Designed miniproteins, single chains. Designs and how they scored, part 98

Each design is a single chain, and the fold is of that chain. pLDDT is the mean over its residues in the fold that is shown.

## One batch from the design tools (miniprotein)

Design m3626
Fold by ESMFold2-Fast:
Order: C-alpha cells, then structure tokens, then sequence
Structure m3626 (fold): chain A 72 residues (1-72)
C-alpha cells in the first residue's frame, strides 16, 4: 500500500511537468478518497486507471508505459 502511494506521488509529479492543472486534480482526488475510504490497493488502482486514461488522451506513450511499469 505504502509503495503504491509513493509510485502514485512520483507519477503525479511527472504529470505536473506537462500538465500542472491535471496533476493537481489527481492529487486532490487521491487526498479526498484516502480521507473518505482509507488507503487500499483498490483505491490506488482506481487512481492509476485514471492516470492511464489521461496519458492516452494526451497521446503520451512514454508516460503510459511508465504508469504500466509502476503498477507491476
């Protein structure tokens, strides 16, 4: 769980370099969901799914590949 949180925070930092508004939305979503439901692998999986969808919309194949590697 803690390892997934660290990977997600690193990913949000990477997204911030290309789209800071989107990175802030993901950070707020993470904080809100963790506060409401508690940290879990499923919650982080949902946030990684959102990040993959964002990478696909941006056409950033390198970012998408990085996200998929981080989930393993």
Amino acid sequence: VEEYEKKLDELISDIEKVNPELAEQLRRAKERLVERYGPSKRLYDVLFDAAESIAELLGDEELLKKIREMRK
Scores: mean pLDDT 77

Design m3627
Fold by ESMFold2-Fast:
Formats: C-alpha cells, sequence, structure tokens
Structure m3627 (fold): chain A 63 residues (1-63)
C-alpha cells in the first residue's frame, strides 16, 4: 500500500458521511473502522511508535 489513503479507507469515509444523516450509529461504527485501518497503515508506513503516540495523546485528551 502506498502512502496515499487506501481505497478501503476512502470507501468507509464516504459511507460514514452518507450514514451520518440517516443512521448516525452506523456512521460512528464505520468511522471507527476507517480509523483502525488508518492506524494500521500508519504503523506499516511510519512505524508502531507513531501509532502509540497518537493513541496516548487521544487517551490524555479524554483522560
Amino acid sequence: IRPRISPEEQKLAEQAAKYRETDPEKAEKLSDEMIDLGLERLAREIGPEAVKRYEEAKKQEKQ
């Protein structure tokens, strides 16, 4: 996979946007799947350290 957003991530993003108006619960689930794929791609391209930093920052933001 190239550094560009994968077709799977793009498809999930488009579906999440569509369902946000009609089914927000499904949109949220699709967004979570897109984020998971993005993190896997980021870990593969940059390394697991980048993913770890992102997860730690997100946890601290929410506490």
Scores: mean pLDDT 70

Design m3628
Fold by ESMFold2-Fast:
Structure m3628 (fold): chain A 71 residues (1-71)
Amino acid sequence: SAADAEKALELVKEAGELIKKGDYEKAIELLKEAERLGLQALLAGDEAGAQAVGEAMKPVREELEKKGIKL
């Protein structure tokens, strides 16, 4: 649903800020919840919302991978 995608995007933004602060554990927790909500949006037929979540997560995941953290 649009609401699931919107919430996921907010969580991705918060995770990005936590990574800048060095709080990787909390950032990973929020990214996992964002991925779950993005999948729920996709399953509900919100393909555009799910795609937006995936695109927003990509640079944040790449930043974590550079630090040796895999999701």
Scores: mean pLDDT 84

Design m3629
Fold by ESMFold2-Fast:
Structure m3629 (fold): chain A 85 residues (1-85)
Amino acid sequence: MTLEQLRERLERLREVIETEEEEVIRKAVEMGMEPEKVRLLLEALRAALEGRLEEAIELLRKAGEEEAIPALERIAEAARLAREA
């Protein structure tokens, strides 16, 4: 993956979180997730994209998704790389 492609993907994720929050929640609930859990996951993802990794990890723990912490850390690292360049 090129740095340009990484930036485009991260920009798309931020846009989806900001503009399509209710649609994402609706889709996740249809897949059997609780709305409160989905909101915590979206907040964790937003915090990771903004560079607030410690806050993002705490939100993920509150959602009960500690197994996703390594993936969240990779997203935060990707966001940092995109911001640096």
Scores: mean pLDDT 75

Design m3630
Fold by ESMFold2-Fast:
Structure m3630 (fold): chain A 70 residues (1-70)
Amino acid sequence: SKALEEFRKYRAEVVASGFKDPEKLEKALKAWLEALKKYIEENPEEVEKLINTEADEEGKKKFKELLEKL
């Protein structure tokens, strides 16, 4: 997915900078959050499968609360 690829790209940029620039880090984190939000919106079935496979009932509740905050 494009959102996941963008997330990986921004992560690589932060790692390459060595976390030395706080303004660049903030911009990267905002971009990561937007990419993650788009990934969830574009791939709801894949996200649901992952949660159903990996998360217990407590994890599912916490994930739903997280989605409501995004």
Scores: mean pLDDT 66

Design m3631
Fold by ESMFold2-Fast:
Structure m3631 (fold): chain A 64 residues (1-64)
Amino acid sequence: MSEEELEKEVELSLLAMKASVYELAGDLEKAAEAYEELARKAKELGDEELAREAQERAEELRAK
């Protein structure tokens, strides 16, 4: 357990929360952007599963 690992987890959690808040508020465009940013950051940090899930969610929101 490193401080860097905790910092990365906090950053990803905040991005996920931001995306969820926009989605609940009905702002689908901002929600999709937030999920795209989450996917990008997760990929940079090596969390490829989260990156894929976030990208799929962003695509779903944009397809509406």
Scores: mean pLDDT 80

Design m3632
Fold by ESMFold2-Fast:
Structure m3632 (fold): chain A 79 residues (1-79)
Amino acid sequence: MTPEQKRQIGLSAAQVALQYAQQGDAENAAQAARMAAVQLESSGLPDGPQQAELARQAARAAEQGDLQKAIELLQQMLK
């Protein structure tokens, strides 16, 4: 896959994580956010590490039951 394709897959996973978080599904939101982080980190793009860190923070927030924070972090990534 190209770096751009990996980034798009990561952003798609972040969007899925956002949908789960909005539905109150903390477990699936955390899992999707972690998948987003892996794809964004492995993309090799200059903004990849920063986006991956936001995804990891969103996953952590969801794991702690803070879905409001997870939603805010995921929305920040998807700008």
Scores: mean pLDDT 84

Design m3633
Fold by ESMFold2-Fast:
Structure m3633 (fold): chain A 77 residues (1-77)
Amino acid sequence: ATPEQLAALREALAYAVKGLEYYRNGDTEKAKEYFNKAADLLAQVDPEKAKEVRKATDEGNFPEALRIAADAYEEAA
């Protein structure tokens, strides 16, 4: 991966982590907001995994959405 792609994946993962924190604190609206921000960044590098993050987010499966974002970073690093 390019340095720019790795930076985007790191930022996407950071948003996904914040999204899960909001979810654990009962703020599902903020969780969705942050996971969608993660998916927007991830779409620039891995559009298919971005779709998976959006799907998990829409289904309320925020732990799975974080796992997908983390897997995308691990595969690229």
Scores: mean pLDDT 87

Design m3634
Fold by ESMFold2-Fast:
Structure m3634 (fold): chain A 71 residues (1-71)
Amino acid sequence: MIDEAEVVLALGEIYHALGRIAFEKGDYETALEMYEKALELYRQARELGHPRADEFIEEVEKEIEEVKKKL
């Protein structure tokens, strides 16, 4: 059985990975968009009680700050 919180977190991880790929390529606008989508999904996972959600939120918020410095 798949936990809904796990599915939502996994979707966030996909967007987070896409954001990192865009950042490495210098596409900072796409990186920011992907990171913001990941943050929304991680916050949803937190609302659903996922124990790792806070860790992922902290990580993506730091990466959002880094990409904003490049814009």
Scores: mean pLDDT 87

Design m3635
Fold by ESMFold2-Fast:
Structure m3635 (fold): chain A 83 residues (1-83)
Amino acid sequence: AVDRLIEEAERILKESTDPEVQKAAQEFIEAARRYREDKSPEALRELIEAGSKLVDTLISAGKLEQAERVARALGDLVREEGL
């Protein structure tokens, strides 16, 4: 799940010309990599917060399909972690 989130965010970062989307995607990638190394509740919370910010930023940029994919992948992660 986390690796798929990183891949999606890296693709968004590569394809986007919007600085706000690029920044949100980079922050999300950093949070996801941290959670992959440290399975703490704090790292998971930071990942969810960064992911929510990325989704909101994508919606504001009119990138609804990318926003839906990120939101779905986050939902899958939360379900897999038993939250």
Scores: mean pLDDT 82

Design m3636
Fold by ESMFold2-Fast:
Structure m3636 (fold): chain A 65 residues (1-65)
Amino acid sequence: EKEEEIIKEIKKLTEELLEAIKNGDVEKVDELLLKINELLSKIKDEELREKIREEVEAKLNKVLF
């Protein structure tokens, strides 16, 4: 898969994760976290992978705090 498509999917799943957190849907939160981590592991460029991981964490920190 192209890395651009992987990044796009991660961003989409991150928005779904934020909605699941707001709704208290624990099962969906767990499923989305697993999918996001799987997609992150498919990014071969380590610097790009870390950048996208940090973006996901920044969005989660704003919702969890």
Scores: mean pLDDT 80

Design m3637
Fold by ESMFold2-Fast:
Structure m3637 (fold): chain A 66 residues (1-66)
Amino acid sequence: LKPTKPPTEEQRKEAEEFVALYEKLHSLTDEDREALIEGVASALNNPDARAAIEKGKEELQKKLEE
C-alpha cells in the first residue's frame, strides 16, 4: 500500500540519521534497518511524531557525543 503522504528526501535523510545513531547503540540487520528507516520517514509526516523523533535523536546524539 502506498502511504497517503510519501516522505520527502529531507525526511528520509532525517530518518536515516536517526536510524544510524540507533544502530551505533544496537546491532541491526539490513532488513531491520530498512524497515526502521521507512517507519521513521513515514512517521515524520505527522508533526507529533516528528517532535518525538527529533527529541529522541537529540538524546541519542548526546549519549554518543557525551
Scores: mean pLDDT 72

Design m3638
Fold by ESMFold2-Fast:
Structure m3638 (fold): chain A 63 residues (1-63)
Amino acid sequence: GPVAPAPPGGNRQSAEEMTPGKTAKHVGRILREAGADDASVNEAVEGLSALFGVPKEELRKEL
């Protein structure tokens, strides 16, 4: 029979624990505490929107 491959290793569990909304809220908080401007925050939210496949407006509601 086929041999089992080694575990790939990865943050799959972390990704499943964090919803897109929680991730956006956490990132927004960190950026604001670091003194980022609204443009930088909006750019990060747009990147998260593309990454998670959810509308930018949905993520902005979580900020």
Scores: mean pLDDT 72

Design m3639
Fold by ESMFold2-Fast:
Structure m3639 (fold): chain A 74 residues (1-74)
Amino acid sequence: EEKLKGIIEEVLGTSPVGINDNFFELGGHSLLATRLISRVRSEFGVEIPFTELLKNSTVQAMVDYINQHAVGEV
Protein backbone atom coordinates (compact mmCIF):
# COMPACT_ATOMS: atom_id res chain seq x y z
CA GLU A 1 0.00 0.00 0.00
CA GLU A 2 2.68 2.58 1.03
CA LYS A 3 4.88 1.54 -1.92
CA LEU A 4 1.98 1.98 -4.37
CA LYS A 5 1.25 5.46 -2.99
CA GLY A 6 4.91 6.40 -3.60
CA ILE A 7 4.77 5.12 -7.18
CA ILE A 8 1.60 7.13 -7.87
CA GLU A 9 3.19 10.25 -6.34
CA GLU A 10 6.26 9.82 -8.60
CA VAL A 11 4.15 9.22 -11.74
CA LEU A 12 1.82 12.19 -11.10
CA GLY A 13 4.49 14.48 -9.61
CA THR A 14 2.14 15.30 -6.73
CA SER A 15 1.94 14.43 -3.00
CA PRO A 16 0.43 13.45 -0.69
CA VAL A 17 -1.71 10.71 -2.28
CA GLY A 18 -4.39 9.14 -0.06
CA ILE A 19 -5.90 5.65 -0.22
CA ASN A 20 -9.26 7.02 -1.44
CA ASP A 21 -7.78 9.42 -4.03
CA ASN A 22 -8.69 8.87 -7.68
CA PHE A 23 -5.71 8.71 -10.08
CA PHE A 24 -7.49 10.67 -12.83
CA GLU A 25 -8.86 13.31 -10.42
CA LEU A 26 -5.28 13.91 -9.17
CA GLY A 27 -4.30 14.93 -12.74
CA GLY A 28 -3.64 11.50 -14.26
CA HIS A 29 -4.29 10.87 -17.93
CA SER A 30 -3.86 7.94 -20.37
CA LEU A 31 -0.08 8.39 -20.83
CA LEU A 32 0.52 8.61 -17.06
CA ALA A 33 -1.82 5.63 -16.54
CA THR A 34 0.41 3.61 -18.91
CA ARG A 35 3.48 4.63 -16.86
CA LEU A 36 1.70 3.66 -13.63
CA ILE A 37 0.77 0.23 -15.04
CA SER A 38 4.42 -0.33 -16.08
CA ARG A 39 5.73 0.68 -12.62
CA VAL A 40 3.21 -1.59 -10.85
CA ARG A 41 4.20 -4.52 -13.10
CA SER A 42 7.90 -3.87 -12.39
CA GLU A 43 7.44 -3.48 -8.61
CA PHE A 44 4.70 -6.04 -7.79
CA GLY A 45 4.78 -8.40 -10.80
CA VAL A 46 1.10 -7.63 -11.51
CA GLU A 47 -0.18 -6.15 -14.77
CA ILE A 48 -3.31 -4.04 -14.23
CA PRO A 49 -5.25 -3.89 -17.51
CA PHE A 50 -5.98 -0.33 -18.64
CA THR A 51 -9.72 -1.21 -18.74
CA GLU A 52 -9.57 -2.30 -15.07
CA LEU A 53 -7.88 0.98 -14.12
CA LEU A 54 -10.64 2.88 -15.96
CA LYS A 55 -13.35 1.03 -13.95
CA ASN A 56 -11.74 1.71 -10.55
CA SER A 57 -8.89 4.24 -10.45
CA THR A 58 -8.64 4.80 -6.68
CA VAL A 59 -5.47 3.76 -4.81
CA GLN A 60 -7.57 1.29 -2.78
CA ALA A 61 -8.95 -0.37 -5.94
CA MET A 62 -5.40 -0.77 -7.30
CA VAL A 63 -4.21 -2.28 -3.98
CA ASP A 64 -7.15 -4.73 -4.06
CA TYR A 65 -6.36 -5.72 -7.67
CA ILE A 66 -2.65 -6.26 -6.87
CA ASN A 67 -3.52 -8.37 -3.80
CA GLN A 68 -6.04 -10.49 -5.75
CA HIS A 69 -3.50 -11.25 -8.53
CA ALA A 70 -0.23 -11.39 -6.54
CA VAL A 71 -1.54 -13.52 -3.63
CA GLY A 72 -2.01 -16.84 -5.37
CA GLU A 73 -0.62 -19.82 -3.32
CA VAL A 74 -1.35 -19.01 0.33
Scores: mean pLDDT 74

Design m3640
Fold by ESMFold2-Fast:
Structure m3640 (fold): chain A 64 residues (1-64)
Amino acid sequence: MERIEKLSLEVRRLMAMAAGAQGRLSPELTEKILRGELSDEEVRRAASLATDEQIENAEKLAKL
């Protein structure tokens, strides 16, 4: 939990997108993330559903 809290909101969006791509988010949340229509709070909630592997992948992508 604390690791996610230290990440920027944009990195959390990448984490949420990764979770959606792997089918761990609802289809509705995944589509909203891709369209950029999620509120900051919804992005934080979606990111909290990501696995540790998805967090690592998002952190690596954010550093590129």
Scores: mean pLDDT 64

Design m3641
Fold by ESMFold2-Fast:
Structure m3641 (fold): chain A 71 residues (1-71)
Amino acid sequence: MLDPEELEKKAEEYEKKAQEALRNGDISKAIQYVREAGRYKMLAYLAKGDIKGAVEAANETARKISELLKK
């Protein structure tokens, strides 16, 4: 059984890794970590039965990646 709290913790770990990659100037790794963080965030919402939250998490992830690609 997928634990939503464990999935949320994984999302936070990848968000931290994305920030570290950005500080190091590694945009490609930052994009990878943002994508993984978004995946775990979506899974956490789906595990709670919150489809709207999962869609919003997907849109937020796409927006963050788009902003990184402009740099």
Scores: mean pLDDT 83

Design m3642
Fold by ESMFold2-Fast:
Parts: sequence; C-alpha cells; structure tokens
Structure m3642 (fold): chain A 71 residues (1-71)
Amino acid sequence: DYLARAAELLGVPRAVISELERRYGRDVIDVLVAAALGRKAAGRYRALSPAELRAMADAVVANRAVDAAAA
C-alpha cells in the first residue's frame, strides 16, 4: 500500500504519513519520498523525524507557491 511504502522509505510510522496525506496531499509526499531516495542514492541517507518531515512539507508547499507566482 502507498502509505506503508512511504512510511518505510521515510522512516516514520504509517500514522505520520496518513496525517501528511490528509494535510498536504500525495503530491507533496511523493516529493518527500523522491528527495529521500535521492539522498539515499547519493550515500547521504538519514531518517527524518516527524517534525522535520512536516517542516519539509511546509517548505515544498511554500516553494511551489513561489514557483507558481514566478511562472
């Protein structure tokens, strides 16, 4: 299942991913997962805390708003 796989890849409980999906949507979670896989491929992987993941999700939303305004 999507939530279980995202939770495993990000190193957090499924409940945290479910919260993030409800608040930000799957598109934001997909960005977080892609970033984690990129760090893993570069040999720089570390598990992020739930607080760090929420901060990154907020940053993704803010960055997308800036990109949309610049387009």
Scores: mean pLDDT 74

Design m3643
Fold by ESMFold2-Fast:
Structure m3643 (fold): chain A 60 residues (1-60)
Amino acid sequence: MTEEELEEGLRRIAAEFDLSEQTYQELLESMREHGLFSEEDLETIRAQIAQGRAAGAAAR
């Protein structure tokens, strides 16, 4: 996966969950820092966000 594809994937996730610009940028930076450039990594991040939102208590 390319860096551009990673950015597009994260941007779609941000739009889907109405994430702030700051949260989007933090996720993008974290993914790049760890060299996470696969669709599986994006799916993992999406699942984590979805789980947090579903909990309604996005803490801990």
Scores: mean pLDDT 73

Design m3644
Fold by ESMFold2-Fast:
Structure m3644 (fold): chain A 146 residues (1-146)
Amino acid sequence: SRIDLLVKIVEVLRSLGVPDKVIALFVLSFTSQYKLDIDEVLERSGLSEEARKMIRDYLERQAKNPKDLTMELLEKVAPEKAQEIFDLALEVMSRLPDSGASPFVWLFSTAKVLGFDVEKILKAIEPLLSPEMVEKLRKVVEILKE
């Protein structure tokens, strides 16, 4: 299932030392993209209570403008770097043929801004992904290098 895939990716990201709040951003984006059961995802993800609360609070504030919610979420994930992450993620998404990689764009853009090796992250998750998704993510990493 897509939830099983998400849980395996989360386990890999945690093993690489990716911060729990960055993983939570990826989980939220992936769950929204594929319309997954958030309660099952939160139960199985192994995320901290702080990270789970961040996701729940974001979803409960649906009446607020999504752009404003995104910037607030990014500020909680990466203080003082929210604008840099937002601008980078939008630039990457503008250069892709479709939105299928959007959860990974948020993950890799945030990881890049925080100084993580995005090529190492891609290599670690590649065995879990379809060849088509791997090709899209290789393009994401190429864009993030420049």
Scores: mean pLDDT 85

Design m3645
Fold by ESMFold2-Fast:
Structure m3645 (fold): chain A 66 residues (1-66)
Amino acid sequence: GLEALKYLEKAVEYLKKEDYEKAIEYAKKALELDPELRGAWYVLSKAYEKMGDKEKAKEYLEKAKE
């Protein structure tokens, strides 16, 4: 719904600002409302990649591809 998309917009905004902790927080909030929201899984993958957690980045990228 609209609320999930608003959380995704915030997650992308924080990702661009390199605030990876807030990007993860808002991406997770989006996924709580819509677990099929592929964009939120991509944000989680990229944030964890930038934080050096390659294993979590790969797991979330696989979720985004579904």
Scores: mean pLDDT 86

Design m3646
Fold by ESMFold2-Fast:
Structure m3646 (fold): chain A 72 residues (1-72)
Amino acid sequence: SVLDNIETALATFEKLAPHLSDAAVERLAAEFKAGLERLLQEGKISEEEYKEAVERLEAIKERTLAARAAAR
């Protein structure tokens, strides 16, 4: 299902993010968000599902980038 694909993509992003550059993390997060916006526009996910997915995506991005900043 579309939701299963979103869950898989979020899990993949969370696993990959620690191994990516800051620029790559930012770019992939932006691409993922654009994909979520498209799914919402096509009526394939609800506004609630979109909001939850974006919040989880941004939390993964923020945790990854903040952890690296704090290590300096």
Scores: mean pLDDT 84

Design m3648
Fold by ESMFold2-Fast:
Structure m3648 (fold): chain A 76 residues (1-76)
Amino acid sequence: GKEGIERLKKRVEELKKKTQELFDKAISYAKEGNIDEAKKYVEEGIELGRKASDEVFKEAQKLADEVNKLIEEIKK
């Protein structure tokens, strides 16, 4: 039914939002110099994105690359 498709879309949207929240935390920890926590949240964000959908997973990979670049700039 249409309700089943709507529930799946809402689940993907919720997982996308949670994935973004994990990367926001990763950025926050990286800016604080807490690199270990930042990396942990990047890995959690990638894994959640993978479970959400291929589209969310690709977005998560892009966010992970941006956070990792920020971490490398902070380490210099």
Scores: mean pLDDT 82

Design m3649
Fold by ESMFold2-Fast:
Structure m3649 (fold): chain A 62 residues (1-62)
Amino acid sequence: TVERVKELAEKAIEAAKAGDLSLAASYLTAAALEAVGADVDGDEEGAKKALEIVKEAAKEIE
């Protein structure tokens, strides 16, 4: 779901800010997999929005 992707993306950013880049990468990967799952379910709008959330989170992670 889009909400789950947002939660995982926020956790990734928090982990990166704490200096745990390995944990941040794990959360980003989980968020990306959730976004792909929405696309497979035929939720085209949700999948697009979820992918945008993942991209924005990746930009905030140095």
Scores: mean pLDDT 76

Design m3650
Fold by ESMFold2-Fast:
Structure m3650 (fold): chain A 68 residues (1-68)
Amino acid sequence: MENRKKLIEAAKKLGELVDKAMELSPEKRQKVIELVKEGAERMSKAKTFDEQLKIAEELIKKVEEIVK
């Protein structure tokens, strides 16, 4: 149940990172969009909030690596 709140916060954070990525070069922006799409697809297949949270956190780290 608490994992659901963390998942919502992770989704919000990911959205903000994607918004920042839109100001980057087309190449970096495309990589971020692809990572987000792949992450969203994996999250849709995840059966538990805990698994979805881990996927979201991993995705956030990968996006942060590209945007810094």
Scores: mean pLDDT 78

Design m3651
Fold by ESMFold2-Fast:
Structure m3651 (fold): chain A 102 residues (1-102)
Amino acid sequence: DASPEALRARAEAIVTALLEEAGVLEATSPRTYALMVEGMAHVLAGAAAFRAGDRERALALLEEAARLFRQAAEEATDPRVRALAEELAEAAEEARREVEAA
């Protein structure tokens, strides 16, 4: 689903599930949550762009996702939320490298 609203809804579901599994949803500030959701929406958009054959757009979206997750980590007040955001940033950077190598 290519609509911004549908991508955001999926990103919210994924981020909420990750934070709930880690037991830190209630320790996550609204700003940090918003940055993680925006980062995840960029990951989903990047994956869709790569499947559509738009490698250049996929790389740009994954780079922005990594930046947003790093910002979430910097602004996180809970160390567990910071660690999760850092892991998501590293995963986005690895996905970008895989797309670049393909």
Scores: mean pLDDT 88

Design m3652
Fold by ESMFold2-Fast:
Structure m3652 (fold): chain A 58 residues (1-58)
Amino acid sequence: SSLLAEAAKLRAQAAKLRAQAAAIRAAGGDPLEAQFLEGMAALLEGVAAWLERIAARG
């Protein structure tokens, strides 16, 4: 399903954003920048979950 492929891409992008946020926090960087990236990752994960539900229902 194209929807599952798009969901997988969004989850991969979210994982990259979470890794970037973790690196910022580990380096003692800007906590607001890390929080923003974590928020964006959560939004992408939410959209991916919705696409997965649509694909599962036909």
Scores: mean pLDDT 91

Design m3653
Fold by ESMFold2-Fast:
Structure m3653 (fold): chain A 68 residues (1-68)
Amino acid sequence: SAAEERARALYEEFLATPEEEREAFLEELEARLLAEAERLRAAGDEAGLEELFQTANLFQERLRELLL
């Protein structure tokens, strides 16, 4: 799915980020995803919101596995 592909790409970007920069990467990503969610909500794009939330959840699951 598009959500799975985007989550994978984000995870690969995270892994390619130097360890000392990963916290900043996550903060910037959170800000970007929140801004995107706000835009989609304002547009009434429920399908886009669902896909965005799926992307975020899949990315978080990948991070959890790495940090365990």
Scores: mean pLDDT 86

Design m3654
Fold by ESMFold2-Fast:
Structure m3654 (fold): chain A 100 residues (1-100)
Amino acid sequence: EEEELRRLEEEELEELEKKSRELTRELSRELAKKHSEEIKEFEEMFEKIKKGEELSEEEKEELLSKAVIVYFASTEYRLSEEQQKIVEELLAELSKKREE
C-alpha cells in the first residue's frame, strides 16, 4: 500500500542528493571567489614548496590555516593531488609539534 510512496521517495532522494552536490559545488565556487586573493597566495606558496624552498614555521602555519579554512569550508573544492599531499604533510608535521 506504501509501495508507490517508497518508490517516489527513492527517486526524490536521488534528486535531492544531486541538488545537494550541485549546491555544495556552487557554495565552494562562491567561497573560492571571495578568497580568490588567498587562493593566489596559496598557489605562490605551493610553488615555493614544489621548488624546495624552505618556508618559516609562521608561513607554514598561515598557509595551513588559510588552506584548511578554504578546503574545509569548500569540501568539494579539490586541490591537485600534489597540493593535497603537501597540505596533509604540513598538517601531520604541525600536529606532531603542537603538544601545548
Scores: mean pLDDT 63

Design m3655
Fold by ESMFold2-Fast:
Structure m3655 (fold): chain A 68 residues (1-68)
Amino acid sequence: MAEKLRQVAEEAEKEGLTPIADSLRKAAEAFENGDKGTAARYVTAAVLLAVSEGKIDLAKRIVEAFNA
């Protein structure tokens, strides 16, 4: 799942959504370190940011990447 989170982070970065990309990269690192709780918090922050920017498809992909 960390790999999918990084892929979505690159997608967000290409759209200029740096805070979302940074949050997803931190989530991927936390997940790889076994800190599932910290990973979930960063994913939640990224989803809220994506929704606030009107990026509903991006928010959906973030949730799918974490739950896959």
Scores: mean pLDDT 83

Design m3656
Fold by ESMFold2-Fast:
Structure m3656 (fold): chain A 55 residues (1-55)
Amino acid sequence: TPKTVFDPETQKYVPESELRERLVKRAIEAIEKGEEIKDEEVLKEVKEYLEKEKK
């Protein structure tokens, strides 16, 4: 079942999967820049995403 959630970056409703990918990519960029991510759940998803990305 496709869920749509509000994406604050684009100010539109997007599929939950798209919002998740954007949050993860933004978090990766922030980490590379040396910034801290305070959301533990986001950090966990970033790690899982990076491991899967090695395909």
Scores: mean pLDDT 69

Design m3657
Fold by ESMFold2-Fast:
Structure m3657 (fold): chain A 64 residues (1-64)
Amino acid sequence: MEEDERLDKMSDEEFIAELRRLGVPEDAARRVLETMKKHGLKKSTVYRVIRNGRALRAELAAAA
């Protein structure tokens, strides 16, 4: 809950840095930010989707 509030209040540049820490390339992170703004999505929502997607992809790769 507090993490979501922190993410939603951070700057666009800080959000890109957080996505890069998850292993998202800068170009992809900037594209995500533009898509988020276009669709009115919260930074916390987008971050959660990306983090969960990366975790799931890593698990599937390990199982395959």
Scores: mean pLDDT 74

Design m3658
Fold by ESMFold2-Fast:
Structure m3658 (fold): chain A 59 residues (1-59)
Amino acid sequence: DQEALDAVSKAATAIANGDDETAAEYARKVRELGYTQSAKVLARIAKERGLPRAAEAAA
């Protein structure tokens, strides 16, 4: 689904930029769209990069 791919891409870009707020917004969207495996990967990367809001939103 293109919407889920766009959300994952935006979340990953925000995580790479250290933008916790934007990363949390798109990570939550990935989770809400039902892509649990992608959301878990985003949560792990966010936690490793010190982004607590994104990590919680994706879990």
Scores: mean pLDDT 83

Design m3659
Fold by ESMFold2-Fast:
Structure m3659 (fold): chain A 55 residues (1-55)
Amino acid sequence: SDAEEKVREVEKAAYEAMLKDGLEAGLETARKKGEELGLSEEQIKRVEEKLRTVA
């Protein structure tokens, strides 16, 4: 499917993890889920940066 849709799914999951268990949990979720869904390292870094913005 669309890479942007996969990025949004990873962002949502990571954001929820961050709200429950803090920024480090969100970053870990972004990396693991992003890799599982086939996101590039650059796309995963974008998600991490967005999490840092709202933390």
Scores: mean pLDDT 81

Design m3660
Fold by ESMFold2-Fast:
Structure m3660 (fold): chain A 58 residues (1-58)
Amino acid sequence: SHMEEERRMAEGIRRVLEEVAPRDPVLARQLLERALEDARKMGHPEAAEEAERALREV
């Protein structure tokens, strides 16, 4: 469902911030930028906000 897709995207974003960013901040930024783009294209505003927030923390 649309809500389940958004939830999975938000989980993926949090995982990148928690697991990838501490080891490889450049890769984390690239993954988060892609996630933000995908969330906006798919119409997932909560996931997009999460990606924007994560990008500020990297």
Scores: mean pLDDT 85

Design m3661
Fold by ESMFold2-Fast:
Structure m3661 (fold): chain A 72 residues (1-72)
Amino acid sequence: APPLSEEQQKEVEETIKRFVEELRRRGVSQEDIDRIRQAALTHVNTHSLTAEETETVMRVALRGIQESRRRR
């Protein structure tokens, strides 16, 4: 895949930042926020993900972590 433009990369970074702020507002633990952020960054670096695709990855990671913790 072609590399993201600087503008697209900035949109991805802003999307990650906004999602992290929403997680903090919802009372998600810093540990879970860090895991979600790391997952998003790993996928962005491995694949040329758009901001929308990056948000989807973060939402999937969040649901997985929350379901795991809720059922413990």
Scores: mean pLDDT 75

Design m3662
Fold by ESMFold2-Fast:
Structure m3662 (fold): chain A 84 residues (1-84)
Amino acid sequence: SERAARLRAEAEGLRAAVETLEADARALGAPPEVHAALARAREAVEEALRAVDAGDLAAAEEAVRRAAEALTEAAGLLAEHQAA
């Protein structure tokens, strides 16, 4: 399915973004709140990929959205840490 392929690509892109921000967070000595948000983003990516494999595209879309939200939260918290 074209929709399934698109959602898998989106989830894989979010996984790469999470891995990049995790590396930045470790290098910058980020507080636990940043790591917690990144863990939620990673969990949501895993849920999205599992939902795609199960053919549950609605659940996959919801999980992709949650992953993007958690990643945005982590990036914002990391920016606040760098500003302090």
Scores: mean pLDDT 90

Design m3663
Fold by ESMFold2-Fast:
Structure m3663 (fold): chain A 60 residues (1-60)
Amino acid sequence: SAAEVLEEVKRLIEQGDYYGAVQLLMSKAGLSREQAIRVLQLLTEGREDEALALLEKAMA
């Protein structure tokens, strides 16, 4: 689910693995690189609900 992908991305960011977070979003959620970077930006800004909404839309 989008929520499970988001939680895994958050773990990678906490570990400083930004490259891994982008790769996971592209491979598991089908996001473009630009969309994956946008999810990371939203999460670093504390805009978690918006990041989840973007993931749900992409995975629909």
Scores: mean pLDDT 86

